# Designed miniproteins, single chains, continued (3), part 22

Each design is a single chain, and the fold is of that chain. pLDDT is the mean over its residues in the fold that is shown.

## One batch from the design tools (miniprotein)

Design m8736
Fold by ESMFold2-Fast:
Structure m8736 (fold): chain A 77 residues (1-77)
Amino acid sequence: MSQEELLEMARELLEKLREEGESEAAIKAAETLVEKLSQKMPNRETENLLLVAKKAYEEGNLEKAEKALVLASQTFK
């Protein structure tokens, strides 16, 4: 997946999390990911965690989505 596609995915997740009033930790992690993705391509681990977060969110597993987003923000160097 391209940097632009990953950035758009992170932005869409951030918007949905803000609209739902979900976990502040997930929102903060998504904000960090959007900022970093606007500057550079993520490493493979961060990319995989973003994909896990998107899938978990689509499946309604908010706890898994939050954990994956937080880990993705922490692994992005």
Scores: mean pLDDT 80

Design m8737
Fold by ESMFold2-Fast:
Structure m8737 (fold): chain A 66 residues (1-66)
Amino acid sequence: MEGARRGGEAAAKGDAEAGARGGAEGSLQVMPPETAGMYVAHGGALGGNPEAGERAGREAIRLAGG
């Protein structure tokens, strides 16, 4: 969860790719890739960048699942 939140924050700052990597790496230890992607997207939305959050969430799922 914490990794996904940090990933979302990075995505909100316009760094969706770095945010996705951090979110995937931190969250996959404790939750499925799909859930990790949702938390990254949510974090981006809370940071005022829902679109960047969504991109980071999708990228996190891709990194985890291929």
Scores: mean pLDDT 60

Design m8738
Fold by ESMFold2-Fast:
Structure m8738 (fold): chain A 94 residues (1-94)
Amino acid sequence: SMEEEIKKLIEGIEKLVELAKKEKLSKQQVRTYTGVALDEAVKFMSKHDKEAAEKLRELKEETMERMADASAEEGLKIFEEAAKEVIKILEELK
């Protein structure tokens, strides 16, 4: 079930990125979508792999700092980059 849960989490993150790209989101909305996606990954990994959870927490902090001064368009690029890195970490656990 962990492999299936990881697959669903990856699909959920990819879907959030796609929704963010299709909608005319504000800076605040992009930041919220990014925070939710990364927080879900951290919460999942905190139950299964403490080391991976720590890497994801560090990635979240760095990503949210970059997001603070970003435009909506810049924020979407940051979100896409962070999502790819999260997926990479999750894929290594399959």
Scores: mean pLDDT 84

Design m8739
Fold by ESMFold2-Fast:
Structure m8739 (fold): chain A 84 residues (1-84)
Amino acid sequence: SMMEEARKALERARRLLATAEQALKYAKEGQISYQSAVDAAQRAVEAARRAIELAEKGYGDEKMLREARELLRRAQAVLDEALA
């Protein structure tokens, strides 16, 4: 169902953001490349955009839309820092 897809998209966005935040931390510590952190952050941004798309189409409530927008802001911040 489209509501299940919206829920899964939001769950994926949360998971990929956590992965991107961890990747940026490891890049700062010299454990992985900044390119790996950029790649993780780009996936988090795409996942958050998909969650927003589904919520805006009415398959989520206003709370889901607000959360998806917040996940996008955080993912973009990780991406911007990884590219700096």
Scores: mean pLDDT 88

Design m8740
Fold by ESMFold2-Fast:
Structure m8740 (fold): chain A 74 residues (1-74)
Amino acid sequence: SLEEEIEELLEKMRRAAETMVAAGVPLEAIRLFLEHEVRDWEEEMKKKGLFNEEYYKKLRERVEEILREAEERM
């Protein structure tokens, strides 16, 4: 389902953020990476005619949670 695909994307982004924190990457660079991942997802969904504004909003909120967790580990 779309929700399962979003959760898999979020798990991938969380693991990437944790790896970047461990490597000493600055928070702003981590944010830019995650924003790029969200943009890629948005573009792919729009190409498929499957873009949903409500899911996009939820994805953005969950990305901010990942960034908060990354900052707490710095």
Scores: mean pLDDT 84

Design m8741
Fold by ESMFold2-Fast:
Structure m8741 (fold): chain A 80 residues (1-80)
Amino acid sequence: AGNAAVEELRPEAEELAKTVKTEEEKREAMRRLFREAVRRAAARMTPEEKARLRALIEREWASASPSQREYMAIILEALE
């Protein structure tokens, strides 16, 4: 599931890398691609898989770095 979603977005990631010029634009583009990849992966998950991933992220939140929390928040949004 996760690998397939990431591979689907690889060509889009490569095209965006060619067009974005600033570090801020690159950061926003990468977050957008990650959000889309996670959303696609979540759509393929069972309710039990979503619940387990949500619980895992919530448990690890306190020990995560600010950068990790940014990506974890995107995953939680996709899982609702």
Scores: mean pLDDT 74

Design m8742
Fold by ESMFold2-Fast:
Structure m8742 (fold): chain A 87 residues (1-87)
Amino acid sequence: SWRDQIQQAIQYLQQAIDYLDQGDIDSARQYARQAQQHIDRALSIQQDPNVQQARRNLNRAIRYIDQGDIDSARRYLQRALRLLQRA
């Protein structure tokens, strides 16, 4: 269901933040991409403004991970998480 996709995305985002805080950048990227997949599936079921904003914040976070800007990456992952929790 749409709600199941959102709950999976939330769990993967929490894992991504945890790995980022541990300095495990590769795992953080992997879990962020898993969250992205579940967000895309959720949006294919129902277009929700909070979920759309979460996708934009998550995409920005992944770019910051790739650039080595860990503080910006964490901030945007946390923004994406809060947006999904409001959905």
Scores: mean pLDDT 90

Design m8743
Fold by ESMFold2-Fast:
Formats: structure tokens, sequence, C-alpha cells
Structure m8743 (fold): chain A 67 residues (1-67)
């Protein structure tokens, strides 16, 4: 397993997921549904555009699930 940089994804101060960046040019976004506890994992190219879109989509989904 390669080294990874980790950042927490938060909605209103609640941790709803995390971002992990791999040395091989990939990024993994993991989110948890607070109602079911189900974990969703998405792997994208570690480009600012791909990561930004995936993170934005994950945060929007988490906000809607919280509402």
Amino acid sequence: MGPATVADLEVDGEVVGRLEKSDDGRATITTRDPATGEVTTTTVPATPEAVGRAVTEALERAREARE
C-alpha cells in the first residue's frame, strides 16, 4: 500500500467522509450515509478538476441525506 494524504469531509461540523490521495495519481473519496451507515467509495484521477467534482458531489449528497 502506498502512502496517502488524508482529509476529512465535513457538513456542518459533522464528518461525513474522507479524501485519500495516492502516489500513483489516483484519489479515493469515501462517504458514509448517516441514516444507514452505508459506505460509498469513489476513485478518480488525482487531477484538481476530477477531485473537485467528486468531492463536491459527495458533499452535496451528504447534505441532502442529512436534511
Scores: mean pLDDT 72

Design m8744
Fold by ESMFold2-Fast:
Structure m8744 (fold): chain A 91 residues (1-91)
Amino acid sequence: SENLERKVEELSKTKRKTTSVDSRNPEKVQVLVETEVPQKDSTELTIETNESGPIAEGMLEIYVASYAVSNKAKIESLELTPDKAVAKLVK
């Protein structure tokens, strides 16, 4: 239906970036998956860990803050869980 066509268009505009982060265990690498979804006047940024292990406390918040500074954006909202951060960014 029409909603499916909209979702396909939104997915085609979604930018995904995978970043490897050093873990406390040298045999294991933490992997952060960054997903950007552009909206009309804001950007939704999702940063999550995968099966590589837990993220150090506060690291997701630091990554979101770093992203906002690098992109000259302000954090309008931030939802944190131990393994996922969802932020709404405005310019």
Scores: mean pLDDT 63

Design m8745
Fold by ESMFold2-Fast:
Structure m8745 (fold): chain A 69 residues (1-69)
Amino acid sequence: SPLAEEFLKLMEEYKTLPVEKRLAFDEKMQKIHDEALKKIAEAKTPEERRQVMIDYTKKVVEVMKEEIA
């Protein structure tokens, strides 16, 4: 999918970043991941869990574009 292709490209670009930028990115990603885990734990239906995963994926791509590209 176009989203998966963009994600793979951003991951390759991540590997070329200076350590300071990678650390800042990792910190933002951990916060996003922790928020998603909390929301998944609070979800009461499969539909709510699915929505959390969709929102998480979109936010990950957004942060990758902002910080890496």
Scores: mean pLDDT 79

Design m8746
Fold by ESMFold2-Fast:
Structure m8746 (fold): chain A 58 residues (1-58)
Amino acid sequence: SELYREGARHAGRHYWEDLERFRQAMQNMSDSDPESREVYEETGREMIERVRKEREER
């Protein structure tokens, strides 16, 4: 949604890019097979970890 994107932009450029990638990954999960769900969940976790790591450094 527009509101969510505005919030991400305010947080900073790094979060904006990472959140956008995460959103795309979540959308791909919805279109994927149930068998791949676990793989996509792992990918989502890694993306969240990256964002958190970056935030801690900053």
Scores: mean pLDDT 59

Design m8747
Fold by ESMFold2-Fast:
Structure m8747 (fold): chain A 77 residues (1-77)
Amino acid sequence: SVADQIREAKEAALEALRRGDREAALRALDTLISSIQQAKEQYPEAALEGEAEIARVREAKRAVERGDLETALRLLS
């Protein structure tokens, strides 16, 4: 399910961040954004929550890009 894809992508991002793997974290965050976007298309009634979550994940991605893995972990936890 899309919900399982979202959970798996989030878990992958958290694991990559914990081990300091920026490239793996960025890939997992991009997958997470895509999965949430897909969920918004399949469940329009949840679009507002999906938009808020994508904004939060994009914040986490920007933190990773500037090397601030602690902020990224806080945003995703």
Scores: mean pLDDT 86

Design m8748
Fold by ESMFold2-Fast:
Structure m8748 (fold): chain A 74 residues (1-74)
Amino acid sequence: MKLSEEELRELVEETVERMRELAEAGAPLDEIKRVYLETLDRLAEAEKLTGDKEVYEELVKELTRELREIMEEY
Protein backbone atom coordinates (compact mmCIF):
# COMPACT_ATOMS: atom_id res chain seq x y z
CA MET A 1 0.00 0.00 0.00
CA LYS A 2 1.37 3.43 -0.95
CA LEU A 3 1.36 5.68 2.09
CA SER A 4 1.69 9.35 1.12
CA GLU A 5 4.25 11.71 2.69
CA GLU A 6 1.26 13.78 3.92
CA GLU A 7 -0.26 10.75 5.70
CA LEU A 8 3.09 9.98 7.35
CA ARG A 9 3.45 13.59 8.52
CA GLU A 10 -0.10 13.44 9.92
CA LEU A 11 0.81 10.24 11.81
CA VAL A 12 3.85 11.99 13.34
CA GLU A 13 1.78 15.09 14.27
CA GLU A 14 -0.89 12.89 15.90
CA THR A 15 1.79 10.99 17.84
CA VAL A 16 3.42 14.23 19.05
CA GLU A 17 0.02 15.48 20.27
CA ARG A 18 -0.61 12.16 22.08
CA MET A 19 2.83 12.29 23.74
CA ARG A 20 2.23 15.87 24.92
CA GLU A 21 -1.23 14.96 26.29
CA LEU A 22 0.30 12.05 28.23
CA ALA A 23 3.05 14.31 29.64
CA GLU A 24 0.49 16.95 30.70
CA ALA A 25 -1.58 14.22 32.41
CA GLY A 26 1.50 13.14 34.41
CA ALA A 27 1.96 9.80 32.66
CA PRO A 28 5.28 8.01 33.34
CA LEU A 29 8.07 8.53 30.80
CA ASP A 30 7.96 4.80 29.90
CA GLU A 31 4.35 5.22 28.67
CA ILE A 32 5.31 8.25 26.55
CA LYS A 33 8.31 6.30 25.15
CA ARG A 34 6.00 3.38 24.30
CA VAL A 35 3.87 5.67 22.08
CA TYR A 36 7.07 7.00 20.45
CA LEU A 37 8.41 3.46 19.80
CA GLU A 38 5.08 2.24 18.38
CA THR A 39 5.15 5.08 15.83
CA LEU A 40 8.83 4.35 14.99
CA ASP A 41 7.79 0.75 14.22
CA ARG A 42 4.97 2.03 11.96
CA LEU A 43 7.39 4.33 10.11
CA ALA A 44 9.89 1.46 9.67
CA GLU A 45 7.11 -0.80 8.29
CA ALA A 46 6.06 1.93 5.84
CA GLU A 47 9.69 2.45 4.69
CA LYS A 48 9.94 -1.30 4.02
CA LEU A 49 6.86 -1.08 1.75
CA THR A 50 7.78 2.17 -0.10
CA GLY A 51 11.61 2.20 -0.03
CA ASP A 52 11.67 5.98 0.63
CA LYS A 53 14.42 6.05 3.25
CA GLU A 54 15.06 9.84 3.25
CA VAL A 55 11.43 10.74 4.12
CA TYR A 56 11.32 8.19 6.95
CA GLU A 57 14.70 9.28 8.36
CA GLU A 58 13.44 12.91 8.37
CA LEU A 59 10.22 11.93 10.18
CA VAL A 60 12.11 9.78 12.72
CA LYS A 61 14.40 12.77 13.44
CA GLU A 62 11.37 15.06 13.94
CA LEU A 63 9.65 12.57 16.28
CA THR A 64 12.87 12.16 18.30
CA ARG A 65 13.33 15.96 18.54
CA GLU A 66 9.74 16.37 19.84
CA LEU A 67 10.27 13.62 22.43
CA ARG A 68 13.44 15.39 23.62
CA GLU A 69 11.57 18.72 23.92
CA ILE A 70 8.82 17.03 25.97
CA MET A 71 11.45 15.44 28.26
CA GLU A 72 13.18 18.83 28.72
CA GLU A 73 9.84 20.61 29.45
CA TYR A 74 8.61 18.01 31.97
Scores: mean pLDDT 78

Design m8749
Fold by ESMFold2-Fast:
Parts: C-alpha cells; structure tokens; sequence
Structure m8749 (fold): chain A 89 residues (1-89)
C-alpha cells in the first residue's frame, strides 16, 4: 500500500524520467508480490483504453476495485492512463 502510494505520487507529480521508473517499479512490484492479479487487470485495462472500449474499461476498473479496494484501484487506473499517454510519444 505505501509503495503503491509512493509510485502514484511520482506518476502524478514527478518528471518524465521519474514517471518511467515508477512504471517499471509498479510492474516489478506486481510480479514479485501477491499483486500479480492486479498487474494482469491493469494490462487488460490498458488494452481496453487503447481500443477505446468503454464497456471493457469500466469492467476492468470494477474488477480492480473488487480486488484491491477503490482507493488502490484509482491509483492503478491513473498509472494505466499515464502509461497510455507515454505510449503516444
């Protein structure tokens, strides 16, 4: 939780380099801990947002909320949106 909060703040207020490192740390955190399911859902949400599939995006957001709670889900959703923005560059 504290690690996810730290990474969320970096993605929200950090430099581009800091945001890129935060995304890498999030991926590693999800793979190393019990958050592997969260990483899968975040990846599926990213795909739905890229495809502009609003129904699937809302479904994956809801599943994230069920898995980690609303507060953590909002942080993860913001990270996914930042990853999507970075892919446009």
Amino acid sequence: DEELERLHEILKYGSKEEQEKAIEEITELFLEEELSEVAKLAHELLKALEEKDEEKAEEYKRKLEELVGKEQAERIIERVKKVLEKKKE
Scores: mean pLDDT 70

Design m8750
Fold by ESMFold2-Fast:
Structure m8750 (fold): chain A 68 residues (1-68)
Amino acid sequence: MPSEEEVQEAKRLVIEFLEKLAAAGLLPEGTLSLEELRELFLKHRDLMPEEEARRLEALMDKILASLK
């Protein structure tokens, strides 16, 4: 299970990623599942700095593993 700190970090990184997608005109309409968000992230991973992208990938994988 991810810690509260890791969940807050993931939320911050997701918001930053979504802001970059919106600025690029790549944000899809409607609600995103965590799986859809992960697919978008992998497709547009280069929109984030490498360190932040690696951290978000690790956090998303950890959260998905905890949900099963």
Scores: mean pLDDT 77

Design m8751
Fold by ESMFold2-Fast:
Structure m8751 (fold): chain A 66 residues (1-66)
Amino acid sequence: MSLDEVIKKIRQTMDDLSSQDPERARRMSPQQLLDQAKQKLIQQGYDKKKVDQAVKKILDEINKIN
């Protein structure tokens, strides 16, 4: 799986988490929601190194706009 595919999967997992409990998701920061998605993907057997790289890229984008 490419880095772009892992990024897409993290974003999809974040959306899934938000859809399952929207009120809880609204109380979380984007960084906290991203960490939850990261943990879920690692538990599902995704490559930790690729997940970490994807998380870093998403965090850099979040931090750049603030």
Scores: mean pLDDT 78

Design m8752
Fold by ESMFold2-Fast:
Structure m8752 (fold): chain A 81 residues (1-81)
Amino acid sequence: SKAELAQKFFEEGLAYKKRGDEAEKAGDLDTAINEYEKAAEAFAKALEADPSFKEAAEQKKDAEDRAGVLALKKAVDKVTA
């Protein structure tokens, strides 16, 4: 069912987001960015299965924003080193 597929992808997205959070706490910006991007992709798949899945849309935006902030931080760290 589409609802089961949406839930499965949503749970995969949450797992990637958790790995991103753990990598960010460890100071591993490259891993954190990569895991948040994977989370956003998983949430996008959840939305493809159920376009009305509000929580997936919110989590996708959060994961994208986190990846973007860390990518910017990494770029700034390179020029201020």
Scores: mean pLDDT 87

Design m8753
Fold by ESMFold2-Fast:
Structure m8753 (fold): chain A 81 residues (1-81)
Amino acid sequence: SELEELRETLEELLERAETLSEDEARKVAIETLQKLAEKTKDPKLKKALENMIEVFKTASKEEIITYLRIFLHELEEELAE
């Protein structure tokens, strides 16, 4: 499903972001979310991803990692239902 693909992509992004510098983590996170937003057929999900991109433009690495973890937990709960 689209949500399962999103979850997998975000898990990979989180793992990668933890190993990168702040500038690289921010760049990779924004680029990944932009690609996900372009592929998303769900307008609500697209808006959520676009909002996350805007937050990440000024976020620290710690904030990006925390936000991704929270979003992933919420997404996993939705998939489990």
Scores: mean pLDDT 82

Design m8754
Fold by ESMFold2-Fast:
Structure m8754 (fold): chain A 100 residues (1-100)
Amino acid sequence: SKVDEMIKILEEMKEKLLELAKKHMSEEAVKELEKVLEKYTEKAIEALRANDVDALVDTLVELKLEILEIAKKYKASEEVVKEMLEILEKAAEEIAEVLR
């Protein structure tokens, strides 16, 4: 189903963000990111199952802001921040394509 395809995109996004953080950030930053990703991917999946596109978009925007706050708090390099944003943008584009 389209919902299952979008859930897979969210899970792949989460895995890529955690892999990037594990390579470039402290263990404390990785643990905080993992908690944020778990919370917001669960909220996004709930929005998808409810067919609530507005709630999905709001959740993904909030996730992006939370990730940027973690990157700032733990002083991630500009290169790491750019890669995180690229992973988030790719996931958003793939979800938008499935919704077409």
Scores: mean pLDDT 88

Design m8755
Fold by ESMFold2-Fast:
Structure m8755 (fold): chain A 117 residues (1-117)
Amino acid sequence: AALAEVDAAGARLVEAARAGDLEAVKAACAELLAVVEAHPDNEEVWIKAAEALLEAARAAFEAGHLEIVEVCVEALRRLVELAKKNGVSKEVLLEILGRLGLAEILLAVAKIIAEKG
């Protein structure tokens, strides 16, 4: 159930990000974080949530939706804080932090492209 819930929430998030639907992205991010908070002992849920947020940031970046890349980065930062609070393993925390780092690089590049065009 937990893995199916995070997969479904993640898929909705990526599609909303690709479509440029900011309100749907915000709602999907909130849903994804709520699934994680409901299943804090399931390390696979934490990793899948981080993967979905990075994939949504990539989809938004490729489609030119800067504001959505920003929302996904903020959600990844929130996921890191929740992971620290819930005492997830160092290995899981590194997996989340790595994906946050990649999303922050995408945001930095998107801002540079926006400033030049």
Scores: mean pLDDT 89

Design m8756
Fold by ESMFold2-Fast:
Order: C-alpha cells, then structure tokens, then sequence
Structure m8756 (fold): chain A 69 residues (1-69)
C-alpha cells in the first residue's frame, strides 16, 4: 500500500509526463485529486491506488477561469 505522499508524487509524474503543469494536489488515504493545466486546457484528474499501482478514475476538463481570479 502506497503512502499519500507516494500517491501524490506518482500522479504528478504521470501528468507532467503528458505535458501538464500541476497546479494543486490533494491526497487522502489511497486517492489523489490533481488540478493540472496545459497551454489550452485545465483538468481535474482523480487517481486511486490499487495493489501498489495508480489507476486513473476520473478526468474532467475545467473552464478557463482560474480559482485565483
């Protein structure tokens, strides 16, 4: 079973490998939610740890509005 830190780190690496810039990571137990952006899109991606592997359970495209605007 991976730690919350390991789950968050793996999720970040997977998204950065796809060309995303990670904006926010929220890990809780064996699940992690990530807000990540490209030059044209912002997405929320959710992962769950299953038997030492990270499985993507959701990917949602978010509107252009930044939460800090």
Amino acid sequence: MMSEEEVAEKAKELLEKEGYKVLKIEASGNTVGVVAETETAVRYVKFEEKDGELVETARVELPHRASRA
Scores: mean pLDDT 75

Design m8757
Fold by ESMFold2-Fast:
Structure m8757 (fold): chain A 96 residues (1-96)
Amino acid sequence: MIEKIKKLTEEMAKIAEEMGMPSYAKMFIATGEIIIMMIQGVPEEEIQKFNEKKMKEMKPIFEKEHKEGKASKEKNKELGEKVKPLLQEIDELVAS
């Protein structure tokens, strides 16, 4: 399970990087790490601190992408469509 979640989030990150969206790539990796931490029974306080740290790191990257016109509704939709089956597979793994 953990190995599959890691592989799926790495595939999602690669798709985002190939689309020129490094902020989303970092977000997908962080999401995978959070899911793994939850499965491993890491305390909620540590998961929250990790999430807050990653959000702070990603915020300036998102702002830079918006300023440079790299973030668009069309690109966000395309990324969402490409990663949707991978997200569904993660949801199925976590539900089992």
Scores: mean pLDDT 78

Design m8758
Fold by ESMFold2-Fast:
Structure m8758 (fold): chain A 90 residues (1-90)
Amino acid sequence: SGLEGALKPIEELAEEAGEYAKEKVLKAGLSEEEAEKVGEEAKKRTFEELTKIVNLESPSDLTMEQLREIAEKIAEEIAEEAIKKAEAEK
């Protein structure tokens, strides 16, 4: 279906967002287990937000660059919040 076709790029962007957030928190000194959880949260959140943005009638109207920018922003916000929480626990 058209919906399935539109979601595949979003799934890929969500995976990239998860990896980005995981790498960022690992570089900040969080454990692998914490980083994995942050990555999964970023992936889930990015998928949910991009899915809400997709116009089901005209998914091709959305540019991949715009979707990627939104995904990166979500990943950055989630990673930064996780880092702040970890610093507050120390």
Scores: mean pLDDT 75

Design m8759
Fold by ESMFold2-Fast:
Structure m8759 (fold): chain A 80 residues (1-80)
Amino acid sequence: GSMADGERTLLLVKKREAEGARKNSETLQKLADNYDKLADELEKIDPELGKKYRQISEDLKKMADDYKATGDRLEAEAEA
């Protein structure tokens, strides 16, 4: 039969959360790439500052991976 209205609402929420998580992942990946480039430039001038920016880039990449995994999981649950 057709889905109940409550189930339709929950699936819509999951789809929106999945899309939000994927967009957050993409934003964090872009930000990480920018910090990585800044780290490369800064390491030549101030190695300690460059190392800090490198660490920020690594942390952002981990967050991006976590958001991607969450988004993929939520999308699979919504499309199942």
Scores: mean pLDDT 84

Design m8760
Fold by ESMFold2-Fast:
Structure m8760 (fold): chain A 62 residues (1-62)
Amino acid sequence: ALEARTFDTAEEARAWIATLPAGARVTVHGEAGTRRADSPAEAQALVPGLGAGPYLVIAEVP
């Protein structure tokens, strides 16, 4: 399944990503660009590097 959400802050984005199952693949988009992660933990680490919000998070859930 594919889910997409937009967040105004990095804290909100990371909080939602933390609820995703370990098998989820995550794409995060922010001011500085777009990054892909093969796990929610990797995605949470990438959010601070994306600059200012808003952040678009797309999760591919198994």
Scores: mean pLDDT 84

Design m8761
Fold by ESMFold2-Fast:
Structure m8761 (fold): chain A 71 residues (1-71)
Amino acid sequence: QEEQFQADVDLALALIMLTVAEKARERGLPFTEEDIKLLEKARQLAENASPYDPVAEEVAKRAKELIEEAK
């Protein structure tokens, strides 16, 4: 149960971080170094949650895509 709870928290945090980055992208704002760090954190959190929720795999994939676009 603790592992499931931690995975739920990690996925929720990853989704929040990803949403912030996607909103910045939609506004045409450049990704800062802090934005890239948040996306990397979101990817790590989503990867941690991926054994517990298939949505986490998609979140991790999207975070990686945005990191590559920022390069």
Scores: mean pLDDT 78

Design m8762
Fold by ESMFold2-Fast:
Formats: sequence, C-alpha cells, structure tokens
Structure m8762 (fold): chain A 55 residues (1-55)
Amino acid sequence: SAEEKEKQIATAEELKALLLEHNKSLTIRDSNGNLVHLSAEEFVAMLDKAIAKIR
C-alpha cells in the first residue's frame, strides 16, 4: 500500500540522517558471512537504491 511505502521510505530517510550524522565507517556481514567495512556514504547509497525500488 502507499501508506506502507511512505513508512518504509521515512524509516530509510531517518536511517540515512543518522548514518551521515555519525559520519563513520560501518561494519556489516556480507552474503558469505565476512565482515566488510563500508563508509557512511556507501551505506547511504545502498539505502537510496532501496528507496527507489520501493517507489
């Protein structure tokens, strides 16, 4: 639904703001189970792609 899409987009935008506020590298687990370091900017780019897909 449109309401669910708006909620997901709002949540992603809030997460983007928090990542940029802290402006530090993030560590995530990739699909192979390895820890990978990402910059805040790289993670924000991933969120932007997710937002575009939800729209």
Scores: mean pLDDT 76

Design m8763
Fold by ESMFold2-Fast:
Structure m8763 (fold): chain A 100 residues (1-100)
Amino acid sequence: SVIKLENQAFTALEKGNLNEAAKIFEELAKLSGSTSSDNISPRIKNKLVEDFKTLIETAKKGKKLNEAKTNFPGYFLLYKYLDITKGEFYALAAEVIKQS
């Protein structure tokens, strides 16, 4: 069910398993018949966005730079759910890398 997959996605995000979350988001997209980022619930999207925002702001302050770099590939797989373009994602990643 959609609810079961959404709960699994939330758990994956809580554990920092971005690759697992990306796989579950693809399954949710298949079930919805939509390629839109709207195929996931606001609860899951808000958690993903806030976790990403917190990581970027922390990295910009020179903290957790290695954690940010390690998680960038996972967030890139999820970029469409962050409401950013691939170009915007690349610019954010480059800014954080420049800080290190």
Scores: mean pLDDT 78

Design m8764
Fold by ESMFold2-Fast:
Structure m8764 (fold): chain A 92 residues (1-92)
Amino acid sequence: SELEREVAVARVGAYAAGAVAGAEGGVEAGERVGERLGELVRKGLLSKGVPEEEAERIGAEVAAAGREGGRAGAERGEEYARRAVAEAEAAA
């Protein structure tokens, strides 16, 4: 259905946005972006007449995807930073 496609796109978008924020600002930054995007999706669905229970469920799924992205992004950002520091120290 159209709604199922929109939800899938929103989940992927939230994961990606969470991952970028997490890589730049750490786990808390990534998770906060995920939570905010889930809330925006929930409110958007409510404004379109989607039932409250369904909007809450979908919003929570989008928020969870964004938080997972945030954690993954933060881990990759930390790995990159550790390698960059090690390379700089080896060059000194």
Scores: mean pLDDT 86

Design m8765
Fold by ESMFold2-Fast:
Structure m8765 (fold): chain A 63 residues (1-63)
Amino acid sequence: SERQQQERQVDGYITVLESMSQVESPQTFRRKAEEVLEALSRRAPDLVDRFRERVEEILRQQE
């Protein structure tokens, strides 16, 4: 279903963010995360909160 595809896509983005946080600069990471958040806000608003929470956690760990 479309919803299941959206959920899998969000999980994929979270996995990519986790990998990116280990190799990319914080500036590049923030830019990429914001681009994904904006796209998800339009396509899967119900899943945006989960993605945003993970982004905030990663950014806090980089401080």
Scores: mean pLDDT 72

Design m8766
Fold by ESMFold2-Fast:
Structure m8766 (fold): chain A 98 residues (1-98)
Amino acid sequence: SEELLLRMGLMLIMVGSEVFIARRALETRGAELSPEVRARVEELLRRMEEIYKKMEQLYQQALKAPASDLPKILEEMEKLFDEAQRIAAEFERLLQAA
């Protein structure tokens, strides 16, 4: 349904925005971080970017899929979205502790 595609699109936009914000935070504050914290936040950013890429691929698949396949694709998107939210929270926690 159009509603499922809209939900997937909104999740993709949210994760893309989180990746953009995290990348900018690392660019502006990276020099202030200890080498250990910097390495960890760089790894978290790489994981977020990989998740975003997988979500983009699923969204492109959803646009071409029959309506009957959309619930399964949404479930896969939701799992990736939840992982991205956990990583984003850890990234923010590490920046606040620095």
Scores: mean pLDDT 90

Design m8767
Fold by ESMFold2-Fast:
Structure m8767 (fold): chain A 85 residues (1-85)
Amino acid sequence: RREEIERLLREAEERLRRLEAELGPDHAEVGRLKAEVGLLHAMLGDLEAARRHLTEGFDALIASARNEAERATLEAARAAVLAAL
């Protein structure tokens, strides 16, 4: 259902714009939403936008990691997701 994914992407992008203004670009919630936007772009075949948003999202999540184990898990997830694109 391409039209449904396109609608979800528009809604997620609007929410991201607002949340980033409220919390700043490095906040974990902003990182999570950037990763979601990246995944929606990947589902639509927009791999360049997907890679950019997923990279930014994971970078924000990694920057906000609470300990070494969480950071290592996020770094591994980032590498795996980007390799799958």
Scores: mean pLDDT 84

Design m8768
Fold by ESMFold2-Fast:
Structure m8768 (fold): chain A 90 residues (1-90)
Amino acid sequence: AEALVKRIAAEARTASPFERDVLLALSLIGVGIAKANGEETSDEVAAWYLAAAYIERLLGNTELADQYEREAKKAVSPETYARLKAAVDA
């Protein structure tokens, strides 16, 4: 989960706006796939939501970013959320 978030965040930082839209779409697809696989993938659900939130912030969509961060917080413990958030924010 942490390695995934770090990679997507790093790619998004240097991406064009179009590439950021693609990475956002893939991150939201990742949320859907992780949710379909059940509660054992809760770390992956949170990681994909945090990746989507980070990209939305880069695109200027602060309200959507805040929404995705809230969904990530619901998926995992506060301790796991803090670790994943630190991984995406560098």
Scores: mean pLDDT 80

Design m8769
Fold by ESMFold2-Fast:
Structure m8769 (fold): chain A 72 residues (1-72)
Amino acid sequence: MVEQLRRDVEELLRLLEEGKVSLEEAQAGLARLSGQLKKLGYEEAAEYAEKAAEAKDIESLKEYAEKAIEAL
């Protein structure tokens, strides 16, 4: 369900902002979500989630993750 995937990305960003997950943990979470999005046919959202997973800093990760949510 697309609403659940959007919530999963939003929750991951919230946990990252609150310092409850590391950048590495957020990258791993986004990599898993990208794979799930690709399997469900959400190719554009999956591409942005993959870019977020490869991001070198929190700001870049957040930017791409927000684009993934917008593409859902």
Scores: mean pLDDT 84

Design m8770
Fold by ESMFold2-Fast:
Structure m8770 (fold): chain A 80 residues (1-80)
Amino acid sequence: SEEEEIADKLLELLEKLPEETQKEINEIFSEFIENPDMDIDEVLERIGEVLERGGVPEELREEILELARKLLEYQQKVAK
């Protein structure tokens, strides 16, 4: 499915990041899964801050955030 392709691509990009950055992003996703009513824009802002602290280039940050938005929107729709 398109959602599976997006998830796979996101995981591939995240694997290129420092281990600490990956862990922080995984924690944010876990929080969202537990509370799917969270504001997606707020979640993405937190992910963006983690990526910036990890020294991730702007172009890669933008791609990760785009994929993350699509996955979060999908999860929120399924949870409702």
Scores: mean pLDDT 82

